Designed miniproteins, single chains, continued (2). Designs and how they scored, part 69

Each design is a single chain, and the fold is of that chain. pLDDT is the mean over its residues in the fold that is shown.

## One batch from the design tools (miniprotein)

Design m6543
Fold by ESMFold2-Fast:
Structure m6543 (fold): chain A 106 residues (1-106)
Amino acid sequence: MGESGAMGGEAAAAGSAAGAAAGAAAGEAAGRAGGALGQAGGRAAGAGAGAGAGAAKAGGATAAATLAAGIGEGVGLIARGAGIAGGGGAAADAGYAAGYAAGAAA
């Protein structure tokens, strides 16, 4: 039942992992301007955004890729919101954007 769904799920998982790693690194770097809180917020937001972008890219238009992309994006947005509440708003925003771009490129 759904060989293309299973293949999409494996690609989405691999893309999510690669995107998360790339996004975390990019987000952390972008967050540095906000100090320790900005760096942590940027890393978390970047990892989530990167995971979502990577999953979408690798998994294509499969349901598994769409779900994985949505989850990663949601986690990134939650981390970004937490960063804003913690005083690292600009750094968290930058981390999210950098992580998404890095994940899409991964």
Scores: mean pLDDT 63

Design m6544
Fold by ESMFold2-Fast:
Structure m6544 (fold): chain A 66 residues (1-66)
Amino acid sequence: MGEEARRAASEAGRALRAGDLAAARKAIQTLVPYDPEAAARALEALDAGDVEAFERALTRAVIKAS
């Protein structure tokens, strides 16, 4: 379970860096069952265009999955 959350967060970050917002959103949706609060914050940041808030939400999810 923690490995799937970590993989989804890593994929979301990679997709954002590549400019693929659709792939980033899909990866965040995979994170919802593991950390719904971090996933919700990441989606809010993505919709607002706040890259720093998005990365902070992903970092939090990865730490919790560890």
Scores: mean pLDDT 75

Design m6545
Fold by ESMFold2-Fast:
Structure m6545 (fold): chain A 69 residues (1-69)
Amino acid sequence: MKEEAARRIAEALGISLETARGLLDYLLSLGLSPEEAVELAEEAARRHPGDPAAALNTLARLAEERAAA
């Protein structure tokens, strides 16, 4: 499950699997489920196609918003 989520995040954001694993651990530490983390990563990627840096910044904001709710 966790490895599958990391792989999907890596594919959505165009980042390495190693980076995606670290990012997933961070998102899970905020209280998100692996499924929520993947959904937010895919949403961030859709908002910023071809721009991994902008997608990552958007993902961080969305995750913090979700965790605060």
Scores: mean pLDDT 82

Design m6546
Fold by ESMFold2-Fast:
Structure m6546 (fold): chain A 60 residues (1-60)
Amino acid sequence: KEELEKLLEELAKLVGIELEDLKKEVEEMLKRNPNMTDEELIELLKTIIEEVKELLEEKK
């Protein structure tokens, strides 16, 4: 769970949204999808972070 929190903080900083809002969205998603594992969520977040980083580099 600590790795998950760290990824959420990094994503929130990259996109400029509030960490609390991002955490709420993720918790609601997990409640609606109880079969989703923490590992699957971590992998999804890593993919999103990488895509966002590439977009930010293109916008410099």
Scores: mean pLDDT 75

Design m6547
Fold by ESMFold2-Fast:
Structure m6547 (fold): chain A 59 residues (1-59)
Amino acid sequence: MSSEEINELLAKAAAEVREAVAAGDVARARQIVDETSASLPEEWRAWARAELEGLLERE
């Protein structure tokens, strides 16, 4: 997976996480985080998970 593909995947996942959180569907938001992180190379997984989980914690 290229760096461009990773950035596109993360941008899409971030948008979906925000929509799920706005709808009150935290379970769906967590599923998106897990699926997105699992689809990335190991060196990107921890960063991507932290980035997307930050969106879940927005008050």
Scores: mean pLDDT 77

Design m6548
Fold by ESMFold2-Fast:
Structure m6548 (fold): chain A 85 residues (1-85)
Amino acid sequence: MKELEEVIEKAKRYARGAETIAEAGKRDPSLSEEEKKKLEQLAEEAKRYADEAIEAGKKGDLETAERYAKKAEELMKEAYEIYEK
C-alpha cells in the first residue's frame, strides 16, 4: 500500500530527526539547562511514537501508523520551536 509505505517513511524521518535534535540541543550554548532537558524529553517521546508508527505500519495497520506518526510530528514541532528559539 502506497499510503502505508509513505507513513513508514515519514515516521522513520521523525525518528532520525528526534535523535539529531536531541544531540544538537546538548551542544547548543544558547539553550538553558531546562530547555535542553525539555528538548531531550520531547525528542525521546517523538522517537517512541515514530517507532510505534513504524511497527504499526509493518503490521499493515494504517490507521494506527498514521495516528502515531501524527503524534511524533506534533512533538517534533514543539522540539524545533525550542531549538530554533
Scores: mean pLDDT 81

Design m6549
Fold by ESMFold2-Fast:
Structure m6549 (fold): chain A 68 residues (1-68)
Amino acid sequence: SAEAEFEALIAETVERLRAARSRAELMAVINEALDRIEALAKEYGLDEAELIDRLHAAVAAVLAERAA
């Protein structure tokens, strides 16, 4: 399902963000996730903005964790 693919994308992105060793790697991971969300939203006819908001929340949580 589209939701299962999105959940897998978020989980993968979170793990890649945790593993990133530089700001450049963090930005690359985020940009790749945004591209994948755009493709997924177009494929399934989903609200891209809603998916981006959910990705943003997950990214913000990981970045806050890394800053602590």
Scores: mean pLDDT 85

Design m6550
Fold by ESMFold2-Fast:
Structure m6550 (fold): chain A 78 residues (1-78)
Amino acid sequence: LEEEARELLRKAAEALLKGDSKKASELAYRAAVLAARAQGLSPEQARRYGDLARQIVEKAAKEGKEKELAEIILKDLA
């Protein structure tokens, strides 16, 4: 579960670098939900974390900071 969440987060960063903000937000949502489930959080809490991750990606895309967000994610995964 944690390894799957890391892989989805890496794919989200790759989508951000390609300018595919829709795919990036979807992958970030899935990564956050999987990470929350790995921690034993409730389905409602997992959805909340997913929504927050999607909002972060959407805000970065709106502000033209997709590349900056992707670089932050990739550094945290290194």
Scores: mean pLDDT 82

Design m6551
Fold by ESMFold2-Fast:
Structure m6551 (fold): chain A 91 residues (1-91)
Amino acid sequence: MKPSKEELERDILLALGLIALHYGSEKAVEYFKKALELDPENATAWLALGRAYLKQGKYEEAIQYFEKALEIDPDNVEARKLLEEAKKKLE
């Protein structure tokens, strides 16, 4: 199947966001938000946004994004694990 131009752009933005996230760049949030503008039901992008906010110490926002990822993909083990981690940080 030939991916659509929008699907390719989404995948590139997601990849760039993950690289930026690894280096702690604020650009990670921008890339993931752009990916979600193209595909709002992308659980991976919501999970990655949560990870970016968790890394920045924004635990309340991270929790919201992980919950959104789990709403789309309830069996996502990584999202559940990161949600628990973010909740522990609010102790």
Scores: mean pLDDT 82

Design m6552
Fold by ESMFold2-Fast:
Structure m6552 (fold): chain A 62 residues (1-62)
Amino acid sequence: EAERLKEKIKELKEEIEKLKKKLEEAKAAGKEEEVKKIEFEIEELEGLIDIIEAILKKTGDL
């Protein structure tokens, strides 16, 4: 159902916000490898949101 997909998007956005906070902490600590790792995870989750949003938009359920 569209509602479950919208809930999934909210969950993914919450995970991204947590990762963004960890990213800023890693940047402040100078942990270059951790920074790259977190940036990659954020990009993957953002890509998933884009796919789900595209599906919802195409079906008119956005």
Scores: mean pLDDT 82

Design m6553
Fold by ESMFold2-Fast:
Structure m6553 (fold): chain A 69 residues (1-69)
Amino acid sequence: SPQSQQLYQQAGQKMSEAVQAAQQGDWQTAQQHLKEAQKYIDQLSKIDPDKAKEMQQHLDAVQQLIDSL
C-alpha cells in the first residue's frame, strides 16, 4: 500500500540520518533520529508486520553500529 511504502521509506531515511549524525559525533541528534525511525516502524507494524520486522532488524543493527562508534 502507499502508506506502507511511505512508512518503510521514512524509517529507512531516519536510520540513514542517525548514522550520519553519529559519524559526526552528534549523539543527541543520532538518538532522536533512531526514536523517529522506531515510531515509523511501530506504525508500519499495524499495516505490514513483515516489513516492520525487517525494518526493526535493520534499526537494531544500526543501533549496534552507533553504539560501537
Scores: mean pLDDT 88

Design m6554
Fold by ESMFold2-Fast:
Structure m6554 (fold): chain A 82 residues (1-82)
Amino acid sequence: DELAEKINQAVGLIMEMEKKVKEKTLTEEEFKKLYEEILELGVKAAKLKAEETGGDVEKAIENAKKSIEDTAKELEEERKKA
């Protein structure tokens, strides 16, 4: 379904970012682009899930954004160490 597709796409982009960090090939520009794409997919997934379950859409989006930001911070620190 669309929710699963958005989640799988976001996970795929995170894995790509992690691989590039390990290979020391992730540029600042690529990091920013991947982060923005992951954030957009994560927000869409959170909204879809909250709408399907009758949950709080705004809270779900905020939680998704925070989780993605925390993950991005960890990957950026690893990129700087490379």
Scores: mean pLDDT 79

Design m6555
Fold by ESMFold2-Fast:
Structure m6555 (fold): chain A 105 residues (1-105)
Amino acid sequence: MITITQPKEIKAKEGEKVTINATASKDVGNKVAWFKQKEGEEPQLLIKFGNKRMEGVDERISASGSGTNYSLTIEKVKKEDEATYYVKTFAEKPVTWSPGTKLKI
């Protein structure tokens, strides 16, 4: 089973650049998706296949990475970006969800 490690919490100020790093225990290629979840809401898919931004997702949000190391970058962070950010990998079954990184602004 694949495990994903990421920081539990990141605190930033509005206007800063935030990078959320995630490390997989095995090579997952481009089979990585990033999700944003606000308290009381369903998870929103932000990025699929490693770096493909979903329609309607702010252009300030991008993702990169390969092998075992992945990152989500938020440029000029806004209060509305305050949420928990999760990585999902489907490189093997069962699919794995990361523990999430809580972003505080």
Scores: mean pLDDT 84

Design m6556
Fold by ESMFold2-Fast:
Structure m6556 (fold): chain A 74 residues (1-74)
Amino acid sequence: FEKDLEEIKKALEEGDFEKARELAKKLLIESGASEEEAEKMVEDLLKRASLPTATADDVVHELRLTAETLKKEK
């Protein structure tokens, strides 16, 4: 879990949004989301990440909270 978040952060810092999207989708599916739910959540997250004030840490923090919430509902 932590290693997956680290890889996502690295991809975001490198500007590899495609890799970040795929890794985040996989993490959310493993946390209990359906493929459709994970895709929508990742799209919403990356849309927010396009703001000039958003950092990779902010995106990873939001992703962590989402994954933990999904695990509780699983």
Scores: mean pLDDT 72

Design m6557
Fold by ESMFold2-Fast:
Structure m6557 (fold): chain A 117 residues (1-117)
Amino acid sequence: SREEELRERWREFFSAWDYDGDGIPSDVFFESLSIQTGVSVEQIREFLARLLAEEGPVTLELAYQLMEEAGILDPEKRNRLLLALFDLDRDGTVTDEELQLVVDTLREMGLRPEDLR
């Protein structure tokens, strides 16, 4: 079913974060993202910390603003990072709904902004 396919994709996505049992992504996960996107590990961590610290709903417009505040100024690098983190169905597009879903799930797992710094 579609529900089973979505759950499997979400499970695979979250398993790729390589938790050490405290819900914090490992350095290997961030190093892999850095290689894929050309964004530094420090910038990826800062972006995610800023995103998790946001009050209320998150949007693509806000995500791009927070990437710029984290020092990710190259639009191509921002797009690669956005797709690597949030394109759960691998269609080459991230929606506000997919972004919000990932952020809400990370919060429910107990991931905090300070865990990423």
Scores: mean pLDDT 74

Design m6558
Fold by ESMFold2-Fast:
Structure m6558 (fold): chain A 89 residues (1-89)
Amino acid sequence: LSKKEEIEAFVALALIAVAIGKNSGDVTPEAVELAKQAIDAVEKGDYEKTIEYLKKLRDVVAKESKNPENAATLVKILDQVIKKIEELV
């Protein structure tokens, strides 16, 4: 895979995790908007902004979650995705 395809794949994994959180009622509209901004940034090849939006998403999930256990799992997934993208840029 190209670097772009690998980053896009990791962003897709983060979005799947956010979608699972949304279905459990543990993801806010602000978190969904940040996820959309992350995908827009990766489509434009702006990996620094992609990382920025994913970090903001991680912080929003950690702060606004109604279920601490679900939030901890989603935060862990987001942190792993951010780390992998940072290793690729």
Scores: mean pLDDT 78

Design m6559
Fold by ESMFold2-Fast:
Structure m6559 (fold): chain A 57 residues (1-57)
Amino acid sequence: SELRQKILRLIALKLRKIGLEFDLTLETDPARIAALQAEIAALDAEIARLEKEIAEL
């Protein structure tokens, strides 16, 4: 099922984001902080796209 596959991917992306947000609270290196923020922003964009795709099914 396409819906099932998209929901499971959405859950995985949200869990990944939680992990990165936790890592960000512990990080002190400015370059690593910038990299984590960029990855979180990319995940937010992917989550938003996937949520829209699910809503249109």
Scores: mean pLDDT 91

Design m6560
Fold by ESMFold2-Fast:
Structure m6560 (fold): chain A 106 residues (1-106)
Amino acid sequence: AEELTKKGDELFEQGKFDEALEYYKKALEIDPENAVALLNLGRLLMTLGKYEEAKELFEKALEIAREKGDKKLEAEVLRNLGLLLEQMGKYEEAEKLFREARELEE
């Protein structure tokens, strides 16, 4: 799953969004709890304007990061979810998430 996520990241950086999407999906088929793959797929879907799908993936990544006590990943997911909520016009919800992310960074 890790190698598939890295390949997805390389393709995303190259602007090959359809291929990146396929590799992230394959990574999640092997490990549905791969929070990094969920986060990166969410970012890709946000880039494609698929905001509701991106939100679901960010929320799942956030749950997993919190369960594992991964504060760095939790902060990163919260920032991306906040950015997504701003794109959706939900500014007050976005501000709350950005604040939570900052508190995790101490």
Scores: mean pLDDT 86

Design m6562
Fold by ESMFold2-Fast:
Structure m6562 (fold): chain A 60 residues (1-60)
Amino acid sequence: MLKEQARDLVEQVLEYAKKNNVPEDIINKLEELLKRVDEMSYREAVQEVIKLLKEINKIK
């Protein structure tokens, strides 16, 4: 598993979300994901990020 890449992905998305005034609830979920990212696969991290982005835009 590429743990460093999973962490970097979540950190970059979190930084982008903070700069673009994403809702606090989503920011909090991204911070929770960052705490758990070291225990998940890169694919799981990508999947979780996509789910959070869909919550913002409500695009299925």
Scores: mean pLDDT 74

Design m6563
Fold by ESMFold2-Fast:
Structure m6563 (fold): chain A 68 residues (1-68)
Amino acid sequence: KIEELKKEILEKIGEILALIGEIFDIERQLKEKPSEELKKKLEELKKKLEELKKELKELEKELDELKK
C-alpha cells in the first residue's frame, strides 16, 4: 500500500510538471501576442494546477499516516 501511494505521488508529480510546461508555453505566447483566449486558457490551467497540488498534498498526508 505504501509503495502504491509512492507510485501515485510520482505520477501526480509528472502530471504537475507537464502542466507547468504547458502554462509556461502559454505565458510565452501571451507575451508575444496578448489575447483573451490565451488569458482564459492560462487561468484554466492554473486552476487545474492548484487542483493537482491539492491532490498531491492529500496523497502525501495519506503516506505519512501509513508510516505511523
Scores: mean pLDDT 81

Design m6564
Fold by ESMFold2-Fast:
Structure m6564 (fold): chain A 80 residues (1-80)
Amino acid sequence: GLKEKAIELARKAIELAKEGRVEEAARLVVEAALLAIDSGAVPVETGIGYALRAIGLQVDPNAKGEEVIELAEELLKLLE
């Protein structure tokens, strides 16, 4: 379902961030947060907060993989 897809995308984001693919990883966290909203797994306000934080990392040329990993792990704790 949508929740399982959100979990899959968040886990994939962690893998990409570890590979230094920071922009791609952050984009997957945006998608995971939106799917978490659509699945009802998180309140809309919470999901929007995660999506905006992930968009910030996606557009920041100084964003580090560790920042994306921390954000994705926070989101995963809400989904599991």
Scores: mean pLDDT 89

Design m6565
Fold by ESMFold2-Fast:
Structure m6565 (fold): chain A 73 residues (1-73)
Amino acid sequence: AEKHIKLAEEAEKKGDYKSAAEHYMLAAQDYLKQGKNDEAAKSLLKAADAYEKAGDLERAEGLRKMAEQVKAL
């Protein structure tokens, strides 16, 4: 999870928002496997923000909705 967060942050610094979103998604998946639902929800929101910056508004909206569902677990 932490390795994917670092890779996502590096991608954001380079303006590669699609790569950043993909790495945040992988971090969210790892956190979900660990039962860390709050960290998973945060990673999903970061992925949503990155997709929005990449111009993928539909995927960003879906991920924000998913983050709210994960937060409720």
Scores: mean pLDDT 83

Design m6566
Fold by ESMFold2-Fast:
Structure m6566 (fold): chain A 64 residues (1-64)
Amino acid sequence: MEESVAKGKEIEALIQETIERLKTADPEEAARLQEELRERLLELGVEQSVADALVAAAVEKARS
């Protein structure tokens, strides 16, 4: 459970950092940040469909 908790915290930190950067990013930079977040989530063992959903949610939060 400790490793799962630590991985979850790392995923949350990546999402939050990406949201903050997306708030000030140009469209090209925003696209790059979205791809980087997706790839890093996949590297952390997140399923592709879940990673895509998390990236979409981060973009929505940044636009709010």
Scores: mean pLDDT 79

Design m6568
Fold by ESMFold2-Fast:
Structure m6568 (fold): chain A 59 residues (1-59)
Amino acid sequence: PLKATATVDFTAETDDDLSFSAGEVLTVTKLLSDGTVTATSLTSGATGKVPLSNVTISA
């Protein structure tokens, strides 16, 4: 799976969103057409939507 690193802190505003901290590593499971991804946090194990503008994807 694709890895992403959070560039900023993000607090979930809906139950579909994932909260994370800057520097957190995420596993991207699905890329969405609206500029978001479905990802699982390696720190918390939680899964949710993450805005692409708040992370850097490393291939």
Scores: mean pLDDT 77

Design m6569
Fold by ESMFold2-Fast:
Structure m6569 (fold): chain A 87 residues (1-87)
Amino acid sequence: SEELEKEILEALGRMYYWLGKKLYEKGEYEEAAELYEKAGRLFEEAGNYELAAEAYENAAKAYRKAGEEEKAKELEERAAELREKAE
């Protein structure tokens, strides 16, 4: 059941990631950043550190575009930590 729970978390993460990408393409950077960040948390909970890092990296890009430099730096640092944990 924990394996199924991880699959559900990853599926939800992919959904938020896709929505974040769509909003980023439309220039809605703050909303895109929030959705990418949600995707990152879900991927992290699922144990998929590679996808989590990618989501946080995209959240950081979006936050930077929105003028949220401090949040961007925090997420870039978190992504780097997760990259080290990825297989």
Scores: mean pLDDT 89

Design m6570
Fold by ESMFold2-Fast:
Order: structure tokens, then sequence, then C-alpha cells
Structure m6570 (fold): chain A 58 residues (1-58)
């Protein structure tokens, strides 16, 4: 579900932030990893979720 995807993406972003990456760097790294597995259309939906999560973490 969208809620489950949001939770998983939040954990991934938080892990990168704790490792010392900026929010912009964390988003870029997450998108790079996802682009290896998901289609372009699926990535657009995931980008929307990542932006929502990133706004909550700032």
Amino acid sequence: SKEEDKELLKELLERLLKAGYSIEEAIKKVLEQLSKVYSEEELEELKKIIEEVAEELE
C-alpha cells in the first residue's frame, strides 16, 4: 500500500541522514537504487512519496 511504501522509504531516508548525508543526497541515493528495479512510471509515483517523507523529516 502507499502507507507501507511511505514507511519503508522513511526508514531508508532516515538511515542515510544518520549516516551523514544531506536530505538532497539521501533522496538522490534512494532514487538511484530504485531506478535499477522500478519502471519510469513507478519511479514517478515513488518520487511523490519520497518528497512527502522528506518534507516530514526536515
Scores: mean pLDDT 79

Design m6571
Fold by ESMFold2-Fast:
Structure m6571 (fold): chain A 99 residues (1-99)
Amino acid sequence: SKRKEAERLLREAREHLGRAQQAYDAGNVDEAKRHLEETVEALEKAIRAAKESGDPELLRQAYTLAEAVADLATRMGYPEIAERAQKLAEEARKLAESL
């Protein structure tokens, strides 16, 4: 089911975001960047699955997570990842409002 796929992908994105924060706090910048990129990839897939599920709550969860990713990427000094996350947040917000 697309709903279960979106829920799984959101969980994976949250796990990768947590690992990115842990790596950043430990000073492992390459590991932090890798996990942050994995978070964005999982989030992109989650937004697609959430849209197909028709569940605006999953899109709202994706929006909140994308904003957290953008904030963390900015703090880490990865503006390209932050910009990607900001675009995903805006996409998720607009999709949630249209459902």
Scores: mean pLDDT 89

Design m6572
Fold by ESMFold2-Fast:
Structure m6572 (fold): chain A 70 residues (1-70)
Amino acid sequence: AARAEATEAAFRELVRDARKYVEDSIKNNKEEGLKKLREAADRYAAQHPDPEGVRRAGEAVIEHYLGEAE
C-alpha cells in the first residue's frame, strides 16, 4: 500500500516547487517563509493523507504564507 508513499511524493514535489518559487521571488522574508510553509505543509500532510488534497491544500497554504511575507 503506497498511500503514504503517494502522499509523500506529492508533498515532496509541492515543497520542491515552493522552494524554487521562493528563491525566484527573492522575498525579504524568504528564509522564514520557506521554514513556515514547510512546517505547515508537513502538518497538512499528517492530517490529510490524500495526495490530491495534499497538493491543493499545500498550494493554498504555501500561497498564504508567501503572501504573509509581504
Scores: mean pLDDT 56

Design m6573
Fold by ESMFold2-Fast:
Structure m6573 (fold): chain A 79 residues (1-79)
Amino acid sequence: MVKELRFFVPTLDPEEALRAAVERAMEEAGLEELRLTSQWTSPDGRYVFASFESERYRVGIRLTRTEEGYEVVVTVEEK
């Protein structure tokens, strides 16, 4: 089953936004462990893409910068 989470993080720092997004995604999806497998941030910081996995799940996080912060989309997929 694929779960999608959408929320907003009110920071313009891409690294801070990704940390906050991971923390909230783990809390809301009930995930206790995630290993970072790939991360990419655009040179202007507008886009952040990160992929994580656990033993049972694959998690994708996409961040898009707005004037007030980052819009976050998280996908959680069972392996």
Scores: mean pLDDT 82

Design m6574
Fold by ESMFold2-Fast:
Structure m6574 (fold): chain A 85 residues (1-85)
Amino acid sequence: AAKAGLELAEKAIEYAREGIKAAKAGRAEEGARLGAEAIALGREALKFPEAALKATAGAIAGIGARIEARLVAEKAGRPPPPEAL
């Protein structure tokens, strides 16, 4: 049963969505942190082959959240959040 992997992958997707939303709202540090956590959860889910597609989607979305956070910080003249590096 890939229940644990699927749960991790779904959590990665949720964190990535929240991260992108936070970054677009100007909360760059929160967006970067959630994006980094989405990538970490996606990587853990990749240990379960049955979760691979969802895990990959979560990780890619997490990368998107980190990029958005970096761009938002740059546009505001602030340094990029550490979690976006």
Scores: mean pLDDT 81

Design m6575
Fold by ESMFold2-Fast:
Structure m6575 (fold): chain A 62 residues (1-62)
Amino acid sequence: MEENIKKAEEYEKLADEYEKRGDFSKMATAYFNAANYYRKAGDEEKADEALQKAIDAGVKAS
């Protein structure tokens, strides 16, 4: 379960890197991956936060 949290955190870092580059499409994908790993870890609160960030990034990409 700790491995899923670690993977989610790595995807959040990747999303931050994409945001700095202005690649909002890849940022959205990275946050969706983070949300999926938080779900697998049972952390629904962090999964919902990551999903919301993915949606917001997707809006910026459109």
Scores: mean pLDDT 84

Design m6576
Fold by ESMFold2-Fast:
Structure m6576 (fold): chain A 68 residues (1-68)
Amino acid sequence: SEHDVLAEIHRRIVELGREKGLSLEEIVGLLRRATDIFYEKLKEGYSLEEARKITEEEARRLIEELAE
């Protein structure tokens, strides 16, 4: 389901964000942005698997930027 995929994306963002030393505020902001990206990609006609991949790639980029 969409909910299960989004929950897994959120879990991975929390794990990577903590590993990179991000604050709780930064992690919460990333979770909100990842949710928005995920649903935007679904509305654009991407599959669950494609939307997940795009969202995870964007979240990783944002985490790297914040850890800089």
Scores: mean pLDDT 88

Design m6577
Fold by ESMFold2-Fast:
Structure m6577 (fold): chain A 72 residues (1-72)
Amino acid sequence: SLADELLERLEELRERAEEQGNEELVKRATKLIDEMREAKARYEAGEMSAGEFLEKLVEIGKEAQELEKELE
């Protein structure tokens, strides 16, 4: 799913930040991973609509793109 692909990408970005020794970017990636997992859990529990979940995916995806730019 798109959510699983985004989570995998975030985990890869965190690993890359760790390899660079950039603690700030590691923390940012970890927060995005936690936010993604929380959103999935809330959606699966019926606490979040499909529309709200998609909005969260878009927001997290944009933050992942910004983080990826900072890793270069």
Scores: mean pLDDT 86

Design m6578
Fold by ESMFold2-Fast:
Structure m6578 (fold): chain A 79 residues (1-79)
Amino acid sequence: MTELQVLLALYLDAQRNGGVATLSQRELAEQLGVSQATVSRTIRRLVERGLVERVPGTRGYRVTEAGAEWAREKIRELL
């Protein structure tokens, strides 16, 4: 659950900002109602799985094509 929520928040934020999610871990924690530690661990796991990556020269992240496909399938499973 939390992995999908974090990835979707990053995906939507990246669409608003030309492909780079600029939300801080604090802002993500506030939006999702979880701890910053939970957000940090979740982002690390998403990066390890290749679903999210850090954008060089920024402090931001982007969702990879694999991450977008994973999120679409997870949403389909929930609907």
Scores: mean pLDDT 81

Design m6579
Fold by ESMFold2-Fast:
Structure m6579 (fold): chain A 53 residues (1-53)
Amino acid sequence: MSKEDKTIEIVKKLAEEHGIDPEEAVAIAKKLLKENPDLTPEEAARLAVEALG
């Protein structure tokens, strides 16, 4: 599984738990990974959800 694919799975679950639009959360997470390739999937997902909620 790619780092991006794992990040998408985690961010969708977090977005659903927090009542955030999963599509928006995925877009932010992908942007974060592109700008910061050293981020873990878990860090990218958490930061995306925090940015929206």
Scores: mean pLDDT 81

